Designed miniproteins, single chains, continued (3). Designs and how they scored, part 74

Each design is a single chain, and the fold is of that chain. pLDDT is the mean over its residues in the fold that is shown.

## One batch from the design tools (miniprotein)

Design m10715
Fold by ESMFold2-Fast:
Structure m10715 (fold): chain A 64 residues (1-64)
Amino acid sequence: MKATDPLKQAVLELLAKEGPMTEEEIARKLGVSRATVRRTLDELEKNGLVRRLPDGTYELAPPA
């Protein structure tokens, strides 16, 4: 796990505890804007740490 940013850490921890969540749910839980969450999720997805499901929720990418 690469800790680069407190918000990235918070998103990863939230998904680990709560399971798959939408951008809006993550934004509500962390008290940040949806734009901030979207940017953070895009960066985490690029790094292979999260993935988007067909229903539009995001989850932790399993270590294969």
Scores: mean pLDDT 77

Design m10716
Fold by ESMFold2-Fast:
Structure m10716 (fold): chain A 59 residues (1-59)
Amino acid sequence: MEEEERKRKEAVERIKKLIAEKGFYNLTDEDIERIAEELGVSKEEVIKYIKEEFGFTPK
């Protein structure tokens, strides 16, 4: 329970930082895959977090 919440929060924070640095429209599959590997979650989970928090899917 706590681990799942923490991983989600860390994923969202990393995504927010990337958006601040390069913009929403410049988020790539490579960025998502890297975050997923670093946090030990699947790429699909990271995409789900992006959709849930921002309502936007990276290209």
Scores: mean pLDDT 73

Design m10717
Fold by ESMFold2-Fast:
Structure m10717 (fold): chain A 85 residues (1-85)
Amino acid sequence: MEAQKIAEEAKELARKEGPEEALKKVVEELAKKYNLDEEEVKEVEKLARETYEELLKLGVSEEEAVAAAAVAMYNYIKKKLAEKE
């Protein structure tokens, strides 16, 4: 499943480069893959940051919080694309 692959890749990025850089790279990869405009990029960046910060407050590890934020971004994009059909 694509979402699981994104979660795994985001986790590896967070482990190697830290959570902030991992989130930035996931946003850039998704923006390129799904041809997001500047406004859509801002929306997914905000969602990623809010998801990451909320999960950290709940005691989730940085790696797991980044993975969850990446999946949240993917699901948001997927939903948005489906609604435009």
Scores: mean pLDDT 81

Design m10718
Fold by ESMFold2-Fast:
Structure m10718 (fold): chain A 99 residues (1-99)
Amino acid sequence: AMAEDARRLLEALADAFEKVAEISKQKGDTEAYKAFREAAEELRKGAQTVRSIDEAVEMAARALGKALDKIKNPEIKDEAFSLVDEAATRYAAERAARA
């Protein structure tokens, strides 16, 4: 179902955001840590109600944008983009395998 695919996308991205939060904590960027934890929680809540891939993409883009604005350490920005890209790529491959 489209809702199932959308839910899985938000859960995969929430996992990526939690990894960014932990990296932020390790590097002492407390604002990034809080922002990515809040973004991950927003995506997990959205996963329970999301109805389409387009809605999931909009939710994820909004959450990512808000969290990126809180990063002060440029290394964390690079890690965030890398981890989000890896999660999206893995999701796309898993979805293709289920088709």
Scores: mean pLDDT 84

Design m10719
Fold by ESMFold2-Fast:
Structure m10719 (fold): chain A 71 residues (1-71)
Amino acid sequence: SLERAREEARLFAEVAEDPEVAAAARAFADAVDRLLAGEPGAEAALREALARLLAALRAHPEAARAAEARI
């Protein structure tokens, strides 16, 4: 569910030690909030936020593994 994805992304942002990964995870969670609120353009914003999160995780694979282990 989108609500679960938002909660997991916020938790990921809290446990991620890398600031780029943490920022991308927060942006993704915020984009899900906007989609749930029915904001115009929210789908495009969510796609952009997801792309940024995936790029950050690929750039920082150690941070990604550490954060996943804490969830």
Scores: mean pLDDT 78

Design m10720
Fold by ESMFold2-Fast:
Structure m10720 (fold): chain A 74 residues (1-74)
Amino acid sequence: SRDEFIQLVMKFSNELQKLYDEMVKQGASKEEIREKLTEKGNEFFEEVEPYLSPEEAERFRAVAEDLVAAMVSA
């Protein structure tokens, strides 16, 4: 379960990075990137939340928010 959680976080991080790189390549603004990364994070969380414990769901939400904030701040 912990290994599955780590794989899920890595998959999410990779999908966010791919989206970020594609948007930068397309000349998207920082505002557009923030919006789309946040949207993708929310979509991913809704898909996976039913398979997570409440503790794992809280950890995933925190990690997702930190990842989006870090990417937009770079």
Scores: mean pLDDT 78

Design m10721
Fold by ESMFold2-Fast:
Structure m10721 (fold): chain A 56 residues (1-56)
Amino acid sequence: SLAEELAEAAARRDVGATARLLAEARKQGILDEVLAEVERLDPEAGRLARQLAEIG
């Protein structure tokens, strides 16, 4: 799933992959749902993904 890919990218500190996956979630109109699921799968990855979503 998009959330699983995002959690893995964020856990790896792959900023480029994380940004790309966040952009895809925004494009699909599911950014908030994906961020919530990432936080459920990996709270630390979810926190990092949310921070990146705020800055661009």
Scores: mean pLDDT 82

Design m10722
Fold by ESMFold2-Fast:
Structure m10722 (fold): chain A 71 residues (1-71)
Amino acid sequence: AELEGWDSAGAFPREGETYAYWFSDAPEAEREALRAALAAAEAQVAATPASATLSHLDEAAGVGYGATKLA
């Protein structure tokens, strides 16, 4: 069964869907190890500023703007 409630826990909204499907297929021992790894990853993501997502979009927009000069 998929873990919909967990795929949106913290910062998993985009990767949670794919991860939830894989997590359901993983053995219980592996799932427990993954939960521990995710807890550590969440600590790192929590330290990531909200502007991190905007920075990624800003880079994409900047690349698009630069590409205009090539045309």
Scores: mean pLDDT 48

Design m10723
Fold by ESMFold2-Fast:
Structure m10723 (fold): chain A 104 residues (1-104)
Amino acid sequence: MITAKAEVRPKTARQGEEVEIKATASGDGVGAVTPRLRDANGQIGGPPGAEVLETKTDSANNTVTVKLRAGGASGTYTVEAVAISDDGKETVVGEPVELRVEAA
C-alpha cells in the first residue's frame, strides 16, 4: 500500500519568510513523489509572489523537500504529497497540511 505524507515548517509564516515543504512517499512500488500547494479555493499553485529557493530530491527515501520564500499574498494554503506508482497506474494523495501566510 502506497502512503503519501506532507510536512510544512513553519506552519505559520510571515510574508517574505522561508518555509520548508517536505513530501514523502512510503510503501511498495513508489515511483515518484511531489509536493502540491492549493489556495483557499482549491486551485493548484503556491502563494502569489512565492519564490522557490531550493529543491532537494532524495530518491532512496522517496522524499522531495522544497524551500520557498513566502510571497506577498497572505492567506491559508494547503500542502499535499502526491505519490505515483512506478507503473504510473496509481496516484495517492496524502492528507492535506495547512500553511498560513500572515502579513509582514
Scores: mean pLDDT 78

Design m10724
Fold by ESMFold2-Fast:
Formats: sequence, structure tokens, C-alpha cells
Structure m10724 (fold): chain A 59 residues (1-59)
Amino acid sequence: SELEKIRKEIEELKKQPRTPEVLADIHYLIAKELLLRDGKYTPESEKQIELFRESLRKL
């Protein structure tokens, strides 16, 4: 399932060095997993979590 794929991607990212990019990607995938689980994943919510990820990467 797509949820299992996302969970595996999170686990792989956890093996990477702790950089702002990696942490931003982990937060993005967690948010996406929650939205998909609750049936709330839309193009609008995708845009919002993508912007949030980019803001975290710039820190």
C-alpha cells in the first residue's frame, strides 16, 4: 500500500545523517502519512505540506 511505502521511506531517511534536509523530508512524509490515513490527502493539502517542508529545509 502507499502507506507502507511511505513508512519504509521514513525508516530509510532515519538511517541518513541528521541534516535539515533529511529532517524536513521526514516531517513531510509523516504529515503525508497522516493525511492519507485519514482520507484528507488532496492537491491543496499536498501543496501545504510541501511548502512546510521547504520552510524547514531553509532553516
Scores: mean pLDDT 81

Design m10725
Fold by ESMFold2-Fast:
Structure m10725 (fold): chain A 59 residues (1-59)
Amino acid sequence: MEVSLEEGGEEEALAYFRELLEKDPRNKEVWDALIAFLRQHGREEEAERLEAYAKEVLG
């Protein structure tokens, strides 16, 4: 692909959130922000999976 207009933005934001969570997996505000971001972009399935995963990580 000569330009990746669709790959930028959302995917970069998701990668950034994941980096933050890898450094501090107990950061509830980052989990909440990531889950909200996914829901706002129609990624309900991934949001639900991450919500369950966050619950396991946070206890």
Scores: mean pLDDT 74

Design m10726
Fold by ESMFold2-Fast:
Structure m10726 (fold): chain A 116 residues (1-116)
Amino acid sequence: DMMEKAKEALEEAKKLLEEAGLTVVSAEVDEESVKITAQAPPDMTIAEAIGVALEAAMIAADRGIKGTVTIEFADGTTITVELGPDKVGTITIEDRATGRTRTARINTNAPDLLDM
């Protein structure tokens, strides 16, 4: 049951984010995907947020489900990590105030996680 795997991935990913000091503000699950939005603590760096979001998205990918993790910062910056069941995806950084967006491709099956 894909829905059972997705629910299991959601609970594990949510716990990982909360243990890293983030506040989970929304969570969605369906048979093919897990989507989580969390707020970063004040002292979290962009690099730390990317690392935690990638670990959370990998929990879903390891179960054959798409993982999407969005981390929101108090300054309006958002980081979205999206990882498919093939463990390939994207990291998107968006400054909500200016509308500037940066996107990088990732392949977690490779020695380098970033293949821009």
Scores: mean pLDDT 82

Design m10727
Fold by ESMFold2-Fast:
Structure m10727 (fold): chain A 101 residues (1-101)
Amino acid sequence: RPRTQEEILAEYRKELESTDKEVVERALKSFLAFLESTEEFSDETINLIIELLRILAEAVKRETDPEIKELLEKALKEALEILRKVNDPRLQEAVEEIEAL
């Protein structure tokens, strides 16, 4: 069954809130792979990326487990580096906003 954007966002948020390091690591690897494999940046895809990126940034801020926080911080840095190479003003604005946090 195809997942809706709302279901994807809800599942991603839940996975990043997990106390299981392997669950968090798989969610982060899936997100980074999605960013690297994205060939066309449609409006829907850009909006999804921005929302996923904001969820990741919030997870970094809220995480208290040092090992999981390190994984989240590393993934956020890698995602921001990937997105900086995309010539889209909405993605660039989101990257700048998150880096200011």
Scores: mean pLDDT 81

Design m10728
Fold by ESMFold2-Fast:
Structure m10728 (fold): chain A 65 residues (1-65)
Amino acid sequence: SELDIAIVQLYAAVLKLIGLVKDIREEGGTIIVYLSEDTEEARKAAEELKKIGEREGVKVEVYWE
């Protein structure tokens, strides 16, 4: 739903605020996240974001470029 997408976007926005994510996009109900750097901290944050997406029924794709 639109609310579920908004919840995932909110979590991604927090990761962007703390510097782990550089860009966030939405395409056809999929949330696309670009990591700032390919670090262990950023990868762990991406794993947690994917888990949140699974819980909310929202597809999350993560890239580091």
Scores: mean pLDDT 80

Design m10729
Fold by ESMFold2-Fast:
Structure m10729 (fold): chain A 79 residues (1-79)
Amino acid sequence: IKEALLEAAKKLKEKAKKTKDPKEAEVIELVAKGLEALAKGDYEKARELFEKAFEIDEEAARKALEEAEKIALEKLKEL
């Protein structure tokens, strides 16, 4: 589980670096940091980071989480 969350976070950070829209890039990066916090068991920090992402752009945050879920599920199949 922790490895799957970290893999999803890593992939999202890479996507954020390639994203041309600064607002969308920030949202993706916040979601990635939230996943890292969740992997570390820091649930309060994860919640705050996800809330910030949703406040900036709810749709972009939802899409980032959906992509993270797909990445995490693929990683779980490998583990």
Scores: mean pLDDT 80

Design m10730
Fold by ESMFold2-Fast:
Structure m10730 (fold): chain A 77 residues (1-77)
Amino acid sequence: MEELREKAKKAIEEGNDEEAIKLVRELARKGDIEGVREVLEYAKEQGREKVAEEAEKAIERAENPVDFREGVRAALA
């Protein structure tokens, strides 16, 4: 997971938003929310808006309980 964080930061440095977003999603899928937060902070510092948006969404889902819409979806699943 540390390796994925490093790769995401390098992708941000290179301006490769698509690769950085893929790595953010992979970190979130593996439950490395701390890694997603690190990438979010770095993306904001580097002005990578699309990467920051994806990271924020991943953190929001992990940290917050299901809202009304998500709660209904989870209950039906």
Scores: mean pLDDT 73

Design m10731
Fold by ESMFold2-Fast:
Structure m10731 (fold): chain A 87 residues (1-87)
Amino acid sequence: MREKLIELAKKLAEEVNEKLKKILKSKSKDKEKELEKLKKEIEEKLKEFEELVKLAREEGAEGQAEGIELIRKLFEELVKKAIEELE
């Protein structure tokens, strides 16, 4: 079960990365509106990462908690950089 927490964290990062790529390549005049929606989804995904870290630590899987936290930090940095490029 614990290995699935890291897999879930990776899936969360992949989902938002795909949405970021779509917005960056978007030819829509509503690009700003799409970006605002994505920012809200990112905030929700960051909360999901925090819950996964909490679950891993509660189960005593500290190594997995560290792995998930690293994925969260890398994901947050990637997202911030992409958003700065759009703004």
Scores: mean pLDDT 70

Design m10732
Fold by ESMFold2-Fast:
Structure m10732 (fold): chain A 60 residues (1-60)
Amino acid sequence: SEEVKKKIEEIKKKLENDRAEAERYMATHGLSPEERARVERALELWQEYEKKKIDELKKS
């Protein structure tokens, strides 16, 4: 449906925004390698979560 397409588009835009925010945060703050790894891991888990959400919407 058109509503599902709009929701998927919004999630994709949100993911792009969240990635840009995380990269900006890491660039602006002098993070240690361990801190950077934790941020990257959190972003990875968030992206996997949103991917599953998109897959569920596609089933609708």
Scores: mean pLDDT 79

Design m10733
Fold by ESMFold2-Fast:
Structure m10733 (fold): chain A 63 residues (1-63)
Amino acid sequence: SEALWERAGELYIRVMATAEEIGGPAAEAIRARATAAIAAHRDDPEALLAELEALEAEVRGLL
C-alpha cells in the first residue's frame, strides 16, 4: 500500500531525527536497526511500520 509506505517513511525520518538529537551509543544502535529494518522489510510495508513503531517507542524511552 502506498499509504503504508508513506507512513513508514515518515516514521523512519522521525526515529532517525530523534535518535540523532539524543546521540550516544544506544541512540546510534537504534538508528542502525531502523536502517536494517528498511532492508529487511523492503517488500512488506506493514512489517516495516510495526518494526519502526517499536523503535520509536525505544528511542523515546531514551529521553
Scores: mean pLDDT 86

Design m10734
Fold by ESMFold2-Fast:
Structure m10734 (fold): chain A 60 residues (1-60)
Amino acid sequence: MVTIEIEAKNIEEAIGTALRIIGDFPEAKVKIEGNKLTVEVPDDPEIIKYLKELQEEYKK
């Protein structure tokens, strides 16, 4: 299992992002804390790549 943290601009964006991740990857486990998402996924390179790209987009 790999844990990836994503910081959204606000709680509404965090909820929308969480729903998108769960929809695309049902095996993902998502926890929301304010505008921060903690995502646990299997050690799947494609899923990890997608989540890291999403994390980088939110840091711009």
Scores: mean pLDDT 79

Design m10736
Fold by ESMFold2-Fast:
Structure m10736 (fold): chain A 75 residues (1-75)
Amino acid sequence: TAELGRRLEKALREVLGEPGADAARRAAQVAATLVAKGQEEEALQAVYDLISREFGEEAARKALEAVREVIEEHR
């Protein structure tokens, strides 16, 4: 839903900051789409892959934790 996408973008932006705002938006869109299809593991993997390529593994792990929190709250 649009609400899930908005929450994911906010959480990812808090992890990545202003330099990662575009990546946060892209990752949130992909994750929201996959979660809506019931593909939560694929959503987490897509976020990890996207963020790790641009910002490194540590940033990707923090982003992954933030996404998990949002998904759990959305349930």
Scores: mean pLDDT 83

Design m10737
Fold by ESMFold2-Fast:
Structure m10737 (fold): chain A 118 residues (1-118)
Amino acid sequence: MPTLEDIDKAIETAREVEKDGDPDKEIYLAVDGPFGEIVGAVLRAAREHDTPAATKAAARVLILIYEAQKDVLEGKITVEEALQRIRDELERMRENTGDPAAKAVIDAALEAVRRLLA
């Protein structure tokens, strides 16, 4: 499990990538468990589609995941509550996303969350 400092650094870098779409910036934390499954799905989809729009979408999704993971580590919410929050926010992102590559990244994350909540 990453430390709170590792998560904060990843959020900062992902905020930069959300703005610039730089694929060379390291935004993917090595995490285990349900959060790791979602991060892995985002990484695979972003690499498969390999566009600035997909990279920016991956960064936005990772910020959502890392903020939820941080809240779980700080004891603010349960893992189930975190997964529900991620699902609801991904549904909103999906509705507001017209780019096919960006949408594929969001859909990959959403599918992973839905499997974890089933």
Scores: mean pLDDT 85

Design m10738
Fold by ESMFold2-Fast:
Structure m10738 (fold): chain A 92 residues (1-92)
Amino acid sequence: SEVDEAVELLETMDPEEAAELLRRRAEQLREAAERLEALGYTEAARATREAAEAVEAAAEAIRAGDWEALREALARAQEAAARAKAAMDAAL
């Protein structure tokens, strides 16, 4: 449902604005991964980078008008984010 809600919200936006929003989010996730790696949270950093790559793929899917690819990319981002959180919880 969270992926469905995200897709519905993105559909209400201008495609260029939606793609820019996702690209900015991917950059924030890459910065977070760098910070996690610097702190020694290697597995959380890896999962966060995977989430960033998936969000970037979601931005490209919007530009292509491929809503199935968007859903798949957002689902991968959600799974990667959950793994990052689990890795952090295990490290703390």
Scores: mean pLDDT 86

Design m10739
Fold by ESMFold2-Fast:
Structure m10739 (fold): chain A 66 residues (1-66)
Amino acid sequence: SVEEGYNEAKKKADEYRKKAQEALDSGDVETANELIKKANIYDGKAKALEKALEFRRQSEEERRRA
């Protein structure tokens, strides 16, 4: 489901950000940069899914009001 995909992407984004912070704390900048990139990709996917559903819902609601 879309909700399942959103939750999974959000969870992965959070996990990668946490690992990136740990890598930065240890001075492993290269690993941290890779983890941050992965976190941003998953965060973007989650936001895109949420926005797509929001626009679809609003469009249908406005048509039914008119």
Scores: mean pLDDT 81

Design m10740
Fold by ESMFold2-Fast:
Structure m10740 (fold): chain A 62 residues (1-62)
Amino acid sequence: SEEVRERLEQLANEMVEAAKKGDYEKIDAAEREMVRLTLDGHEEEVAEISKKAAEKIKEIRK
C-alpha cells in the first residue's frame, strides 16, 4: 500500500542519515522495523528498499 511504501522510504532515509552521523543504534532500530514489515507480508518492498539503503550506507562507511 501507499502507507507501507512511505514508511519504508522513511526508514531508509533514517538509516542513511544515521549512517552519516555514525548512529549505529538508530540504524539497528530501523532494520528491526523493516524485519517486522517483512513478516507482515511486505517482503518484496522491504528487500528492494533495504538493498538501496544498505548500498548507500556502505558508501558512507568506507
Scores: mean pLDDT 77

Design m10741
Fold by ESMFold2-Fast:
Structure m10741 (fold): chain A 65 residues (1-65)
Amino acid sequence: MSKEELEKRLEELEKRGARLALRDPAVAQQIGELLQKAKELMEKGEFEEALKYIEEAERLIDEHE
């Protein structure tokens, strides 16, 4: 997966997580922590590790939307 694809997925998940914070702040905090970890890994060039955190955040969002 390209860096651009990961950045786009991260942006969409941040928007979805922000909307979820109005209904479930605890789950939104967990999503935010996963996305923050993904950002840190992307900054280090660890794209494979970043993808794992992005996918876990997507799973939580899908489960709670």
Scores: mean pLDDT 82

Design m10742
Fold by ESMFold2-Fast:
Structure m10742 (fold): chain A 59 residues (1-59)
Amino acid sequence: SADEAIELLKSPDVEKQIEAAKRLAKTLDPRAGKALYEALKNSKHPEVKKAVFDAMKEA
């Protein structure tokens, strides 16, 4: 669900954040876009930023 993916996106684990971004990309929930944008602004990890940016293109 979108709620589960949004929670996972807030994990301190980089791999979990990347997985969450990919899950949110396939979600047609308006909360997904806001969560991805927030993660893009707050993340310092290039891999996470790339996954989030790619997800936002699909969402």
Scores: mean pLDDT 76

Design m10744
Fold by ESMFold2-Fast:
Structure m10744 (fold): chain A 97 residues (1-97)
Amino acid sequence: DKEEELAKKLYDFLTKATDLKLSKEEIEEILKKANVKLEDIENLTKEQAGKVLELILSKSESSENPDEELFKKVFLTSLAKLYDLDPEKFKKIFEEL
């Protein structure tokens, strides 16, 4: 079932994001590697969204100076783009975690 596979993948992404905190500098480097400007995050393509999420999930350690607001914005926008989700509804679910 495609919905069960998607639900499991989203659950894995959300659990990773709640434990992982990245600095502004690390987030900007991820965006640069995905060829995305922070100002253009709302115009993210599905391919760029996938690359951003891949790079985020490749991080094994949290930063000592995390930018939680920026991380949440970039992570949720990328997930919404990759899976054609309503970003406002997705943000609400994430805030309840």
Scores: mean pLDDT 71

Design m10745
Fold by ESMFold2-Fast:
Structure m10745 (fold): chain A 60 residues (1-60)
Amino acid sequence: SMENQKENDFIRGEAMRWAMEHLDGAQASALTSQVDDMIKAKVPAEELRAAVEAGLAAAA
């Protein structure tokens, strides 16, 4: 739905902003690819956020 797409886009945007500030281009691309795969798999937004936070913590 449109609402689900907006929420997923927001989460993706948050992850990309952090990645662009703290990761190199290859790592940022890898994170974006992981987020896109999770969105395609239709994981809940809460799980998507948790996975992104775990990935960011591991990269930092």
Scores: mean pLDDT 72

Design m10746
Fold by ESMFold2-Fast:
Structure m10746 (fold): chain A 92 residues (1-92)
Amino acid sequence: GSAAVAAVVEAIRVAKRDGAEVSVEVQGDVLTITVRGANERTKEAFREAAREARRSGLTAELEVEGDEVTLRIGGLSPEELTAIALHVIGEG
């Protein structure tokens, strides 16, 4: 749903603003977002994104290892995948 997309986009914006590296991979209908250099605020934003995804009936898996965050979301529409991917593009 739109709430899940909004939460994921906000988490990506927080990560980028705070200097983290964000990458995205799409495999079928599964979106994997990997963040490197995540601070506590970024980790909190991604926890909220995972919660909103699950509340919207999506599959969401969150893994946190040190300063790395991986969020995998399944069941997103092509439009929702594109919206999220556009907010990752332009990092480099």
Scores: mean pLDDT 83

Design m10747
Fold by ESMFold2-Fast:
Structure m10747 (fold): chain A 99 residues (1-99)
Amino acid sequence: MEISVSELRKFNEKDGKVNALFLVDVVSPEGSEAAAEAGVAFAREVAAKTPGAVDVAVLRIPVGDYDPNVRGASALVLVTFEDEEGLKNFEKLAKEAVA
C-alpha cells in the first residue's frame, strides 16, 4: 500500500489555532474501496497521535472508473491544531507513517 499526503491550504485564526487542509492519496493492491478506507483510517490515526490536534474531518473523494493498473483513492482531510507546533507535529508523524 502506498500513501502520500499533500498540504492544499493553511488558515491561521486570531486565537492562534491553525486549520490545514490535506489531500491523502492511497494506492492499494486490494482495490480502490480498500484504498479509500485506508486513507480515512490513516488520516484519523495520524490526527489522533498528533499532540495539539483538536479536531479532524475527513471526506472521501469518489473513486473513478476501474483501472487494472491503478487501484487508488483520495481523501480530503481538514485538521484543526492548537498552534503551528501542532501542525508541524502532524506533518512529522505523517512523513514517518508513510516511510
Scores: mean pLDDT 75

Design m10749
Fold by ESMFold2-Fast:
Structure m10749 (fold): chain A 92 residues (1-92)
Amino acid sequence: MNEETAKREKEVALREADRLIGEAQALIDYVKSLPESPEKQQILDDLERILAGAREVKERIEKAETPEEVFDANVELTLLAMQLALVKRQLE
Protein backbone atom coordinates (compact mmCIF):
# COMPACT_ATOMS: atom_id res chain seq x y z
CA MET A 1 0.00 0.00 0.00
CA ASN A 2 1.22 3.49 -0.95
CA GLU A 3 1.87 5.74 2.08
CA GLU A 4 2.53 8.73 -0.23
CA THR A 5 -1.01 8.44 -1.66
CA ALA A 6 -2.50 8.46 1.85
CA LYS A 7 -0.48 11.59 2.79
CA ARG A 8 -1.57 13.43 -0.38
CA GLU A 9 -5.22 12.44 0.16
CA LYS A 10 -4.97 13.80 3.73
CA GLU A 11 -3.51 17.12 2.46
CA VAL A 12 -6.31 17.42 -0.14
CA ALA A 13 -8.94 16.62 2.51
CA LEU A 14 -7.53 19.27 4.88
CA ARG A 15 -7.64 21.92 2.11
CA GLU A 16 -11.24 20.95 1.27
CA ALA A 17 -12.21 21.11 4.97
CA ASP A 18 -10.68 24.61 5.30
CA ARG A 19 -12.52 25.74 2.14
CA LEU A 20 -15.85 24.39 3.45
CA ILE A 21 -15.32 25.98 6.90
CA GLY A 22 -14.56 29.35 5.26
CA GLU A 23 -17.61 29.19 2.96
CA ALA A 24 -19.95 28.20 5.82
CA GLN A 25 -18.63 31.01 8.04
CA ALA A 26 -19.04 33.57 5.21
CA LEU A 27 -22.65 32.43 4.63
CA ILE A 28 -23.41 32.62 8.38
CA ASP A 29 -22.10 36.23 8.42
CA TYR A 30 -24.19 37.05 5.31
CA VAL A 31 -27.41 35.47 6.66
CA LYS A 32 -26.97 37.29 10.02
CA SER A 33 -27.04 40.58 8.04
CA LEU A 34 -30.51 39.76 6.62
CA PRO A 35 -33.79 40.92 8.28
CA GLU A 36 -35.19 38.68 11.02
CA SER A 37 -37.53 35.89 9.85
CA PRO A 38 -38.32 32.26 10.82
CA GLU A 39 -36.49 31.20 7.63
CA LYS A 40 -33.35 33.09 8.73
CA GLN A 41 -33.20 31.16 12.03
CA GLN A 42 -33.66 27.79 10.25
CA ILE A 43 -30.92 28.65 7.73
CA LEU A 44 -28.55 29.79 10.53
CA ASP A 45 -29.21 26.54 12.44
CA ASP A 46 -28.43 24.52 9.27
CA LEU A 47 -25.25 26.53 8.54
CA GLU A 48 -23.98 26.30 12.14
CA ARG A 49 -24.55 22.51 12.05
CA ILE A 50 -22.58 22.30 8.76
CA LEU A 51 -19.77 24.48 10.20
CA ALA A 52 -19.55 22.36 13.38
CA GLY A 53 -19.54 19.17 11.27
CA ALA A 54 -16.78 20.49 8.98
CA ARG A 55 -14.61 21.45 11.98
CA GLU A 56 -15.14 18.02 13.56
CA VAL A 57 -14.25 16.26 10.28
CA LYS A 58 -11.10 18.44 9.95
CA GLU A 59 -9.95 17.32 13.42
CA ARG A 60 -10.55 13.66 12.43
CA ILE A 61 -8.51 14.16 9.23
CA GLU A 62 -5.66 15.75 11.25
CA LYS A 63 -5.67 12.72 13.60
CA ALA A 64 -6.15 10.14 10.80
CA GLU A 65 -3.43 7.45 10.71
CA THR A 66 -4.95 5.13 8.07
CA PRO A 67 -6.19 5.59 4.47
CA GLU A 68 -9.59 4.27 5.61
CA GLU A 69 -9.94 7.05 8.22
CA VAL A 70 -9.09 9.68 5.57
CA PHE A 71 -11.59 8.10 3.14
CA ASP A 72 -14.41 8.10 5.72
CA ALA A 73 -13.70 11.75 6.58
CA ASN A 74 -13.71 12.67 2.85
CA VAL A 75 -17.16 11.05 2.44
CA GLU A 76 -18.49 13.19 5.31
CA LEU A 77 -16.87 16.35 3.84
CA THR A 78 -18.57 15.62 0.50
CA LEU A 79 -21.97 15.27 2.21
CA LEU A 80 -21.40 18.52 4.16
CA ALA A 81 -20.39 20.32 0.93
CA MET A 82 -23.63 19.10 -0.71
CA GLN A 83 -25.65 20.34 2.29
CA LEU A 84 -23.92 23.75 2.05
CA ALA A 85 -24.72 23.93 -1.70
CA LEU A 86 -28.42 23.24 -0.95
CA VAL A 87 -28.50 26.05 1.66
CA LYS A 88 -26.85 28.42 -0.89
CA ARG A 89 -29.63 27.60 -3.38
CA GLN A 90 -32.29 28.48 -0.75
CA LEU A 91 -30.72 31.97 -0.44
CA GLU A 92 -31.05 32.63 -4.22
Scores: mean pLDDT 84

Design m10750
Fold by ESMFold2-Fast:
Structure m10750 (fold): chain A 83 residues (1-83)
Amino acid sequence: SELEEGKELAEQGKLDEAIEKYEKALEKNPNDAEAWLNLGRVYLDQMKYEEAIEAYEKALKLDPNNEEAKKNLELAKKLLNLE
């Protein structure tokens, strides 16, 4: 699946290619909370804080109890305000 291919690419440090795979997964299923969470992680790794915030907010709208998404959303907001 595009989601699994994206995870493999992210693990290899191929962040832009991972984003493309996650975006393709979300094109097919925009309600995939895991794809939004993984997209947020990659954006955070790239220091694209505004994009990370948007992705984590989408993940939390779909899965409100995801503690990783909550923690990383607050981190991304803090980093955006410091940069």
Scores: mean pLDDT 87

Design m10751
Fold by ESMFold2-Fast:
Structure m10751 (fold): chain A 55 residues (1-55)
Amino acid sequence: SLREKLTPEQKELFDKAMKAFGVKSEEEARKLKVNGDGKTLLEVLAEQLGIDLSE
């Protein structure tokens, strides 16, 4: 889980972004496309927080 890799401060930002986009779970964030490149909300949040998704 991406959220489990986050610091407490990053978790707060993650939770605020999830609420702002109206998603209730990482599974929903994984399916939601949020930019023209077809990236998901989860991928955008990982990039913003400086987290590599398993590589």
Scores: mean pLDDT 74

